# Designs tried in a protein design run: designed miniproteins, single chains, continued (3). Part 47

Each design is a single chain, and the fold is of that chain. pLDDT is the mean over its residues in the fold that is shown.

## One batch from the design tools (miniprotein)

Design m9711
Fold by ESMFold2-Fast:
Structure m9711 (fold): chain A 81 residues (1-81)
Amino acid sequence: SIEQINQVITLLEANKYDEAAKVIEVMANEKHPDQAKSGIEVIASGQYLQAFKEVQAAAAGDKNARDRAIAILKDILAQRQ
């Protein structure tokens, strides 16, 4: 959702990479914890998959991945306005 995308951006801008990665994981699992893989696979096209990978890379210590993730997520939000 737009709210969850904004939450991930806010956490990344605050350098809370682990929390940002957890939110994007929760987006995949929110209604179907047993279908987490299916939720991730629904994100698994285009910009959503790339943003997810960059958030995970930022959480793993790639500082440059933070800026790339924020840019992708902001572009997704711009397309939805």
Scores: mean pLDDT 68

Design m9712
Fold by ESMFold2-Fast:
Structure m9712 (fold): chain A 65 residues (1-65)
Amino acid sequence: MSEEEVEILHKITLVILKYASDEEKEKALEIIEKFLKGEISLEEAIEKIKEVLSEKAREALEKEL
């Protein structure tokens, strides 16, 4: 994993911790685990995470990316 990918993942994690519900956190964590296992790209992980987050959490994520 590149240093830039680590930084992006860190930003995603902080947004999820601050703005996501417990159910949204669980779904987002499953997507992150798939990325870490090499099953999906970072770009696909970001897209899927945006789909599982509420509008408020998604807007916060888009501002950090």
Scores: mean pLDDT 81

Design m9714
Fold by ESMFold2-Fast:
Formats: sequence, structure tokens, C-alpha cells
Structure m9714 (fold): chain A 66 residues (1-66)
Amino acid sequence: MRLEREIELAFYQMRYAIYKLMKDYEGAVKEAQEMLRFVEENGGSEEDIEVARKLLEEGEKLLKEA
């Protein structure tokens, strides 16, 4: 169901943001990786893939700088 997919994506984004706020960049990267995998496995939109990829890139950059 599309609604269930949208809810899952929102949860990944919220968890990513919480980990980032806590400066737990390992947790943030893990959430972004799981979001990207979820989108790829469930046939998400190009926009969803782009969002997940950007979060992953940001998280990895922050982790490297920490």
C-alpha cells in the first residue's frame, strides 16, 4: 500500500533527523541506508531514492568529519 510506504519513509526521515540532532552520525547513516534499501526493494519513486541518497551522503560526510 502506498500509504504504508509513505509512513515508513517518514519514520526513516524522522529517525535520521533525531540521530543527526544527537550527533549520532553512525545511527543517522544506518537509518539512511535502511531507507535507501527500503525504497529500492519496494519500488519507490525517483524522488524518494534521491532523498534517501542525499541523506546517506550527508550522514557519511558528517560521520567522516566527527
Scores: mean pLDDT 81

Design m9715
Fold by ESMFold2-Fast:
Structure m9715 (fold): chain A 94 residues (1-94)
Amino acid sequence: MEELKEILIEAVKKGNTMTLNVAAGFYGRLTSGGTARQYFNEMVTKKDEKLAEEVAELIYQGLVQRMGKEEADKLLKELVEDLKLVMEIEDELK
């Protein structure tokens, strides 16, 4: 959880739209998508670090609700590793 918050806050600060888009897309799949696009737009346009923390928490809650805590913890770890890779690639392209 804390690693996901840290990554999303850093992505907001740096303007890493690819990293934020991957995270928002993941959240959209958990929640059927409606608010995910709005949260993405607000993180990108307003540089809202607090919203990034809230989105990280909502992702974890959505995972736990959908598949239980054990599977949620595994998927969260995979998401964190995927986001680290995306952020690394995005930083290289700048």
Scores: mean pLDDT 80

Design m9716
Fold by ESMFold2-Fast:
Order: sequence, then structure tokens, then C-alpha cells
Structure m9716 (fold): chain A 72 residues (1-72)
Amino acid sequence: SELDRVLEEARELGSEEAIRLATEARELALRASRLDAEGATGEAVEERDRLAREARELLERARRALEEARAR
């Protein structure tokens, strides 16, 4: 997956910031995926969507941190 690729690149470059952001994104994505698999309804749907959104935002921040690490 894209997240796994970003995390792998972050580890190869030694970017602690990118590793942290990608790891957090992975955790939130996993939580969202579990809620979806359990057939979330009502408030659980809102929580699933929130977690998925936050995971995407953290992944974008991780990519930015990788770009900064590559430029150094």
C-alpha cells in the first residue's frame, strides 16, 4: 500500500518525523478498517470516517516530511 511504501522510505532515510507520522496514520487507518469490517452504524460511522480522514491527513504530512528529508 501507499502508506507501507511511505513508512519503508521513511525508515530508509532515517526520518524520525516521517516514521512517526506514517506510524500514526497506519494505526488510525487500521482502527477505521476495523470499524468498517464490524459493520459500523450511527455514531460508529462518524468515528470511522473521522479516523480515515485523520489517517489521510497524517499520510500527506508524512509525505511532506519525506520530501524535506530527501532535500537534505
Scores: mean pLDDT 84

Design m9717
Fold by ESMFold2-Fast:
Structure m9717 (fold): chain A 65 residues (1-65)
Amino acid sequence: SKHSSFSAAMILGSVAVLEGAEKVEVKGDDIYIYVKEMSPEMERTIKAMEELLKKAGAKLIVVVE
């Protein structure tokens, strides 16, 4: 559902920040994660987030800067 999707986004966004993301933004039903460089550990975390968010009907967008 949409409200469980938002809650998951907030939790998973926090995990991504702890794994080295610069920032996380929520825009409607879409989640943006900003990273300077993609490590293998960050890539695995992002894949897990994409899987969970896909089931909740949300989109995950990763920006490498």
Scores: mean pLDDT 70

Design m9718
Fold by ESMFold2-Fast:
Structure m9718 (fold): chain A 57 residues (1-57)
Amino acid sequence: GNAAEQAAGEKAAEGARETGLLLGRPDAGERGYQLAKDGWEAGDWEAMEAGSRLGGG
């Protein structure tokens, strides 16, 4: 995607991690962050979306 989509993807991954911490589920947030980041780096939108859902919905 373009730079805005890349920034949005990175923010979504970080949001998953933060949401997991706020909900007392740091493991789920960390997994969501890693899944979303790995998916983003690979251009795998499905993995990125799954990571975001795991952390924040």
Scores: mean pLDDT 65

Design m9719
Fold by ESMFold2-Fast:
Structure m9719 (fold): chain A 92 residues (1-92)
Amino acid sequence: GEADAILARAEALLEEAEALLKKAEAALAEGRYEEALELAKKAKELAEEALKLAREAMELGRVIEGTALILRAIGLIIEAEELIKKAEAGLA
């Protein structure tokens, strides 16, 4: 159904965001600040899109699954913002 398709898209976006954040952390550890910044910004963008989709799934009645994805998306957005801050400090 429509809600299942939205949940699947949100999950895929969160998985991609998590992978990009791991790459951003590795780039940051190696002093590749511009790459770390680009990766963290992209991860934040994907997590924000997943957050919107998770809210749509909740409105379609998938309250438990939608809430779980909202919490995961918020966590990844916070992590991405922290990595962005660290990468920007490295470029200063």
Scores: mean pLDDT 91

Design m9720
Fold by ESMFold2-Fast:
Structure m9720 (fold): chain A 60 residues (1-60)
Amino acid sequence: MLPPDEVIEGTLYLIKAAIAKKNGDLEEAAEWYRKAADHFSKVPELRKTAEDYRAEAERL
């Protein structure tokens, strides 16, 4: 079964966050982590994962 669109979009934002963080763009990385968390928070099984990525965004 294909994953929900929210998982796919959240994962794409995580990839963008990783690229931005590697390039030293911490503000952009934080924004991408927040967007990933917003998508994951719509999937009940990923609520804890969403909280972890929001915490990562606040840490940057």
Scores: mean pLDDT 81

Design m9721
Fold by ESMFold2-Fast:
Structure m9721 (fold): chain A 70 residues (1-70)
Amino acid sequence: VARAVLEAAARVAERVGEPEAAEHVREALRAYEAGDLAAAEEHAAKAEALLAKVPREELLRAFAEVKAEL
């Protein structure tokens, strides 16, 4: 479940034009799978800060598009 959510989040970040946020989400997923929870949380926080600049409507639209492809 967590892996699928993080993979979806990376795709959403790419669709809204935030490739740096997408890379932080991917690094958070890699750290999580490696058992490094502190690094995973740090990368997730950086991605969240970058995505906070994107309008909520655009994030929800991108999320719906990604969810339809699953």
Scores: mean pLDDT 79

Design m9722
Fold by ESMFold2-Fast:
Structure m9722 (fold): chain A 90 residues (1-90)
Amino acid sequence: KREELLQVAEEILRVAEELLKKAPDNPTVQNAYKLVKEALEDLRKAEESQWKKVAGKLIFAARVLINAAKALGLDTSPIEEALKRIEELL
């Protein structure tokens, strides 16, 4: 469960990093990257009892990232698939 959530969070972070490279001055992309990075760090430190709460933060961050990607005309499918995987792991 933790390893699976971490793997999905790392996949979302990679997408956020690529968006930040394409739109470094976009505040929505900057905020999405920050939220994903913070959620991943929280997940690494979380005890099992906190995973559901931290996964909620990651879901929120992923939704912000989807909105940023849509605004840039980019494919949101990888983030949407990752979000579904997180929801299935809860």
Scores: mean pLDDT 78

Design m9723
Fold by ESMFold2-Fast:
Structure m9723 (fold): chain A 83 residues (1-83)
Amino acid sequence: MLEDVPSSIKVGETLVIKNAGKLVSERTQGNVVTYEFENGLKVTFPKGTVKLEQKGDDLVITALKPGTILFQLGKQTRSVTIV
């Protein structure tokens, strides 16, 4: 659920999104990367800002550099600032 996503995380920290399902598309346009998942989750971030790892149906996001991660699921949008 996107309501459980924090507004900020620190470089080196991880964020877990439960039940995202499998990666269904990956798109890179310049320095912007967008990943889409089976549950409809869309994750957009600057290239090199985060590491994405799938653990079963869960998505594990590790912050590598300062930046902003945008999450969209249905009509919900959440931004996470990496500090």
Scores: mean pLDDT 83

Design m9724
Fold by ESMFold2-Fast:
Structure m9724 (fold): chain A 80 residues (1-80)
Amino acid sequence: GLEEAKHFLLKALELLEEAGADKEEIEELKEKIEKAETKEELEEIREEIVELLEKLDIDEITEGMIHLLIGMASLFLRHG
């Protein structure tokens, strides 16, 4: 459900920060996730995370892990 989706999006942000994403942008997205009350709000935040991922020059393994975490969040938003 919502809490599981938040968990996976927060884990994706953690890897993005380690991969060199702007700490302030990560903090803003983390605050949005923590304050989100609806699936629609988390879907918008997920799209912002994907856009951030596409702007970064990161290794294929880390990129794959972040995509997996985003995918897990999407699964919980759609099915639980």
Scores: mean pLDDT 84

Design m9725
Fold by ESMFold2-Fast:
Structure m9725 (fold): chain A 66 residues (1-66)
Amino acid sequence: GPLIEELEKLLKMIEAGEEEKKILDWINSLPNKGIQTALKHTLERALKSEAAFEKIKKGLEEIRKG
């Protein structure tokens, strides 16, 4: 669904080394406020450490498979 697609895009932007401000500007441009909130929470968690990023990425891959 739309949230999973936007989460995948978020993780790709982080992995590519995109600036946090540019990622936030993109999130704030999205029409759905619920998706914006979910992406902002995921971004905050992912930026805590490389291990946190990998855990989120793996979790998203498992959700997509199930």
Scores: mean pLDDT 82

Design m9726
Fold by ESMFold2-Fast:
Structure m9726 (fold): chain A 68 residues (1-68)
Amino acid sequence: SVREERIARLQKEKGMTPEQAERYLELAEEVIRDYLKQQGVSDEEINALTDEQIFELYEKLVEEEKKR
């Protein structure tokens, strides 16, 4: 549900195809997983995160970088 809603939003707002939107979300997930591993978060804890939690963390990470 959350993933499908984000795909639909990327298609509407960014003009992405469904395939491009899915790839974008996969890249965002990879960035967050790598970030959390660098912070010492275990693979078990990372794998327990929902898609919504991962995307919220990605948005916060992007916002923090903009504050620099």
Scores: mean pLDDT 76

Design m9727
Fold by ESMFold2-Fast:
Structure m9727 (fold): chain A 55 residues (1-55)
Amino acid sequence: SVEELRAELAELIREQFSPEEAAVLLRLVDHEEATLPRAEFEEGLRRAIAQLKAR
């Protein structure tokens, strides 16, 4: 689900970035959720997760 993907991305962000950087990135995720169509947001989450796992 989108909610599960969002939670996975949030955990990866908190794990790999400082608390200050994580706060900015999580606000950007929330902004994209509000502004993008659900399908585009879901694809963006999948791509971001894949990129963070590759770091």
Scores: mean pLDDT 85

Design m9728
Fold by ESMFold2-Fast:
Structure m9728 (fold): chain A 70 residues (1-70)
Amino acid sequence: SSEEVLAGAEAAIARDPTNAEAWFVLGLALRSLGRLEEAAEAFRRTIELAPDSREAAEARKLLERIEAQR
């Protein structure tokens, strides 16, 4: 479930707050739960931590979609 994914991502971030993949997974879970502002923050953190990663490229696209829904 999205709630289980959320808990797993939060645990990974607690162990290593620089884990960009964990922030990306957190953003996906939050978006699934309709928690769009928190999802946007998680995606911004993904981009900040690993700007040239595949996760950051996807985070930018998802962030733009969230901003368009406002």
Scores: mean pLDDT 88

Design m9729
Fold by ESMFold2-Fast:
Structure m9729 (fold): chain A 76 residues (1-76)
Amino acid sequence: LAEEGAEEGARLGAEGGREGAARGAAIAAAGARAGGEGLDGELAEGAAATAGGAGAAAGDGEGAGRLAREAALKGV
């Protein structure tokens, strides 16, 4: 049933969102800690590109979530 698949996707997205929020906070703290410049602008551009890609895909939310995770893993 499509609703069940969507719920599981939403559940994975919610779990990924919680991890993403925690990592986002950690990255922000690390950026502040570094006190210099760095990949903050590049990280923001990557996030914007991921959001744009997800919109173009019209419903590939899980893919967008995975890309965000990979970006966070590479950035952290």
Scores: mean pLDDT 51

Design m9731
Fold by ESMFold2-Fast:
Structure m9731 (fold): chain A 73 residues (1-73)
Amino acid sequence: MPIDEIEIEIAMGQIEVAVMEIIAKKTGDEKLKEAAKKARELVEEAERVAKEDPERARELLEEARKIIKEALK
């Protein structure tokens, strides 16, 4: 199979972060902008470690999702 499960999960995380960045830019929400920036850093780190440690990559993606969820409250 040319696409691994973790690669799909990373792509989903990248899309989620991109959507949050767009919303933050359109609304001017500073908290959401900061959350999107932090989530992007976590998704980029997940992409870096995904091939060697997919479990760590999933943990980083979950942290990114939690940050976004908290910012949307």
Scores: mean pLDDT 81

Design m9732
Fold by ESMFold2-Fast:
Structure m9732 (fold): chain A 88 residues (1-88)
Amino acid sequence: SAEELLEKAEKKLEEAIRLLEEAKKAEGEKRIELAQKAREKAEEALEYAMKALKEATGELVPRAIGLAIRAIGVKFEAELLIEKEKKK
């Protein structure tokens, strides 16, 4: 169901945010590793949110859109951290 897909998206987004915060506190190869994991979890969250959006009706539609936007944001922030660290 759309609700189950939204729950999966939320769990993956929470994992992505946690990994991204850990990456921000780390340096060098460890920062890159954690940011890559954060990006992967954000991509999974986005996939679930987009699947939920296809099944969603009514109030679930804006919830799915909001999760997708947040997942995209985490993904881009993780990618920027990776690029920035690789240039050191």
Scores: mean pLDDT 88

Design m9733
Fold by ESMFold2-Fast:
Structure m9733 (fold): chain A 56 residues (1-56)
Amino acid sequence: MSEEQRKEAEELQRKGVEAMARGDTETAAKYARESALVAGKSEEEAERSAQAALDG
């Protein structure tokens, strides 16, 4: 992926971690999915990333 896509994915991951820290698991899962999609992963891989966030 491009440098720009990597930076966007990292920023979305950071927002997901912040959401998890405040106990907002649904928002954390949403950012995990968006990060995976920006990184060029498939919808199935994005869903797995979201599930990982839900699992903590």
Scores: mean pLDDT 77

Design m9734
Fold by ESMFold2-Fast:
Structure m9734 (fold): chain A 102 residues (1-102)
Amino acid sequence: NPVEKAREEAEKLLNKLEEEFKKLAEKKPKGPELTLEITVQVFDKNGNVVYELTKTIKVNLTPEQIAEILREIYEKHKEEFDELRKNGKLHFRSGITLLPEK
């Protein structure tokens, strides 16, 4: 089942992103509590979203520290993301979004 495989791969990618974020966050001074949304989307060959997985995490970081961590994660994993795109059947897009506090 292509959808089932997409779900498993999306869950692996989300978990990997969360773990890398946590490792990099441990190196930063503590900031205010902010809420982040981590999203992984899986596309078919026609550009349709076939699966989306979202997870919310709380961190004690400034927006600037979050931006630095995101840059480091994308630079470190860019080749893995390119390899997933090359497989020609499923494309992956990941994003981490800072949610506004009310």
Scores: mean pLDDT 67

Design m9735
Fold by ESMFold2-Fast:
Structure m9735 (fold): chain A 78 residues (1-78)
Amino acid sequence: SAEEKAEEYYKLGEKYYEEGLKLYKEGKYKEAIEKYQKAIEAYEKALALNPDFEKAKKKLMEVSVNLLHAAVNLVLGE
């Protein structure tokens, strides 16, 4: 079902987001950005299947902010 597939994409997004957060904590900002982008794609696919998926909306906003933080740190060389 669309709901089951949305949950699968949400879980995939959570996996990539967790990997990105780990890389960010290690100062690997470029690699963290790549994982955050994969998480965004997965959450967007979840929302395409279930537009009312509030958890996916929240995570999409959260990971987008963390992607921006990683991008700033990459540019600043921190």
Scores: mean pLDDT 89

Design m9736
Fold by ESMFold2-Fast:
Structure m9736 (fold): chain A 66 residues (1-66)
Amino acid sequence: DEEVERLKEEIEEELERHERELVRQYLAGKISPEEARQRTREHLERLIREAEELGLPEVVEFLKSL
């Protein structure tokens, strides 16, 4: 439905911002590639948990497909 599609769009924008920030930190020598990978994984896991708490199985499947 419309709310689910809006939420997916917001999640994609948030993931893009998160990845851009990690790239900036990596280029500045503040994090390693392994740390960036770990932080991305943790961020995705948090989003999945939040989607499950909201009762949005379509969003959970979307996140798991990434």
Scores: mean pLDDT 79

Design m9737
Fold by ESMFold2-Fast:
Structure m9737 (fold): chain A 61 residues (1-61)
Amino acid sequence: MSKEEFEREVNEALADMVLAIAKRLMEEKGISPQEAAEWAKRILEKAGYPELGERVKEELS
């Protein structure tokens, strides 16, 4: 496995996990899609994946 392949798999796994958590927060805690999107972006940005955070925010919005 190349470095690039591994990083791509990690990015997709992170996006999937953050999306799943954001959807759960909307369902269980009643937060708005906009708040869930902002939370997801912020978490991924803090983790060092700002571009992934922007992508996930757009998918939730």
Scores: mean pLDDT 79

Design m9738
Fold by ESMFold2-Fast:
Structure m9738 (fold): chain A 141 residues (1-141)
Amino acid sequence: MSEIEELVKDAVEAIKNGDLEKARLALLELEKKVLPLEPVAEVDLKAVGSYKPIKSDYHATVSLLWAAFRTKSGNFDAAIADLKIAVKIFEALNQPELAEKAKKIAELLEEKKGSLTEEERESIVEELLKMAEEAFKLEFG
């Protein structure tokens, strides 16, 4: 558990500092630590009647850190995809306020990605990193 916390801190600091290579390496290592121990099978939801998704590689902490990294690097389409994953995770965790925040940021990026100022981009990155720290408390704290 301490190793996951250290990787999250390393990713946050690297993203804030614009050290994209250090951020990418920390995020890839973090993904390895939170991957499911067993493969996820495709489930026929109609046949089963109820479904609980496996969440080890769908942690909102990881999705939000990737969204912050991709926003910082200008890959807005990938950041929007990461945010949509975070919304689904927060809904599954019964966290409607965090789900709504992630949804609003995704909508903002979709509307303005071609015209974002550096100040607006940095503001979005800061908000995503704060949300990732909150998600970390829910999922690992």
Scores: mean pLDDT 74

Design m9739
Fold by ESMFold2-Fast:
Structure m9739 (fold): chain A 70 residues (1-70)
Amino acid sequence: MEELRKLYEKFLELAEKMIEVAHYYKDQKDLKMIVEIAKITDPEEALKKLLENRPKFSKKIQEVFDEILK
């Protein structure tokens, strides 16, 4: 149960890192997708959308996910 809380916090950190990375690379498609997901006020719904749309992100963003989730 405590591991689930830490996993949730890790996903929130991932969302913040993805925004920073996409902004750094100026990848307009990735940025627009992240911004749309970020507009979802429910954090659980936002995280679910991030996971479902993972394959639609650029390889660079996917590699960031894999690196942090290790």
Scores: mean pLDDT 70

Design m9740
Fold by ESMFold2-Fast:
Structure m9740 (fold): chain A 78 residues (1-78)
Amino acid sequence: MIEELKELLEKAAEAAKQGDGDTAVEYLEKALELAKEDESVPESAIDAIEYGLRAAKQGDFDLAARAAQAALDLLNNA
C-alpha cells in the first residue's frame, strides 16, 4: 500500500505541474483513500494530501504539486 500511495502522489504532483487538474484531482483522491485506510500513514501526510486536493480543485496547481510533494517527503521519512 505505501508504494502504491507514493506512486499516486508522484503522478499527482507531475499532473499538477503540467496543469492537468483533472488528472491531479483523480490521483490525489485515490491517494487520500489509500492513506486513510493505512494506519501507518502519518496524519500530517493525510492533511497534506487533503490540502493538495483542495488546491487542485480550485485550480491552484502550484500549491497542489507542493502539497503532494510534501506528503511524499513525509512518507519517505516515516
Scores: mean pLDDT 83

Design m9741
Fold by ESMFold2-Fast:
Structure m9741 (fold): chain A 56 residues (1-56)
Amino acid sequence: KKIELANDVITGKVPITPENREEYIDALAEALGITKEQAEKALDFLVERGLVPVVE
């Protein structure tokens, strides 16, 4: 389900919310085999470039 969440966010099916941001970071870290800190930086990069929808 964590990997599914990462795919859904990347494809624009599910936006990043305050409630699911932590879950998405964990899913991205597991999917890419990187640390949680690296996943958070990658997520911030995708958001900054407008590649991932965000709801604040």
Scores: mean pLDDT 70

Design m9742
Fold by ESMFold2-Fast:
Structure m9742 (fold): chain A 67 residues (1-67)
Amino acid sequence: SLSDLQAFIAQLEAKIQEIDERIAELEAQLAAQPDDKALQLELQFLEGMRALLQGMISWLKQQINRL
């Protein structure tokens, strides 16, 4: 249903907020340890995950607009 799709979008947006909080923590840690490859890889991975989730939200909103 439309309500279920809107609820799912809200869940994905909540996950992006959690990712944004972790990215902020990693950026602060990297400012102190700029050569830490593990932190750099975790940051890159989370930025990639954020982009994928945002793509899903955009696609779902397009489907709703077609109803």
Scores: mean pLDDT 89

Design m9743
Fold by ESMFold2-Fast:
Structure m9743 (fold): chain A 60 residues (1-60)
Amino acid sequence: MSEEELEREVDEALGLMQLGIAKLLISRGDLEGARELAEEMRRKGWEEEARRVEEEIRRA
């Protein structure tokens, strides 16, 4: 496995972990916390995961 492949897998795992935390915040009614986390995810390049968080916030 190349370093690039390993870094990609780690980055994907971190993005999914953040998505899970955001969903937990939404389920607890912390929409502000979830929105702040989505902004942090976008800054780190996890655009797709951040978009999914924003969609969940809209549904709440």
Scores: mean pLDDT 79

Design m9744
Fold by ESMFold2-Fast:
Structure m9744 (fold): chain A 94 residues (1-94)
Amino acid sequence: ADSVDEATGELTVGGVPLTVVIRLEVRDGVATVRVEVRDAEGNLLGEAEARAPAGDALAFAEALRRAVLEALLQAARRLGVPEEEARAAVRLPG
């Protein structure tokens, strides 16, 4: 069955409050996750997309983490904040 879902969350990167919008679309056996990172004024600071087979929860979790990290790394670069602040926000050890 095809579905579309959206989640919005807030987080802080380097002291800057950001909004993360996550859109999930399941179509033709593929789950596509799209991530947008915006500032308080609605400016797009980062975006990423990842895909996983529908019904594979581990592959989906990995795709979601990669998309969130990529969008946050783009936002950190635009804000002049160290990449470590973006990695800390997604709790990736490195």
Scores: mean pLDDT 78

Design m9745
Fold by ESMFold2-Fast:
Structure m9745 (fold): chain A 76 residues (1-76)
Amino acid sequence: MEEKLKQLLAEAEKLAKKAVELAKKVGRTDLAKKVEEMLEQAKKLAKTQPLSVAIQAVEHAIGVLKAIIKELEKEL
């Protein structure tokens, strides 16, 4: 179970980095900052919440990050 949380956090970090790079390319520096804040929040929840809640929180963050990336890619 801890391995799954580590994998989800690694995926969230990769997606957040991609979202930040894309947001900067399209001039959405405000969105880049919000993505960084969402990743930090997900990391805090992963450390403080029970494992099941932590997994759900990180999975939700991954879903939001994927949606942001998809919309930013349309603007390029």
Scores: mean pLDDT 82

Design m9746
Fold by ESMFold2-Fast:
Structure m9746 (fold): chain A 60 residues (1-60)
Amino acid sequence: DRLLTLEQAKQILKVAGKDTPEVIAELEKIKKEKGYVSTSELAELLGVSKEDVEALAETL
């Protein structure tokens, strides 16, 4: 898994069109509790594959 900063994860949410307050709050909770956000965790949060998240990350 690729480890993402909170800002990179938020940009992926924005690019995916899923940057709702509820999704952002869950993302920030993951970062606070674990210290990082992985591509797998973003994929679960977005309901997509890890490969799709990695492809979105390449557009940052």
Scores: mean pLDDT 78

Design m9747
Fold by ESMFold2-Fast:
Structure m9747 (fold): chain A 71 residues (1-71)
Amino acid sequence: SEAKKKAEEEMEKKFEEVLKKLEELGFEELAKRLREMLEKVRETREGIELSEEEIKELEKALEEAERLLKE
């Protein structure tokens, strides 16, 4: 579906932006966790389909990381 693919692409970009900022600020453990999640998103783009539930879980993890960066 187009909506799913667009969400996956947007999620990958957000992970890359958040990951770069976390690395610059020294949040190494959180950066490692986000790298693992980014790998799953990239695998989906290479032909592994993520479920809608998995996409929502990744979005929630990204929101938590963004919240931490605002503190």
Scores: mean pLDDT 69

Design m9748
Fold by ESMFold2-Fast:
Structure m9748 (fold): chain A 59 residues (1-59)
Amino acid sequence: MGDARTAAELGFTDLVYKEGLEAVKAGDLETARRYAEVLEEAGRHEQAREVREAIEKAE
């Protein structure tokens, strides 16, 4: 994949993914679930799954 438009979209999903993981680290699992939902709606199923797995493993 070398399309510039795709790269710009990936930048947005990367930010959502990072925010989701930070929410898990902060113990805000409700917010983390919301970010995972946003990733799913954007078609970023792998990132959404990683956030959900982090929620399940959170302390």
Scores: mean pLDDT 73

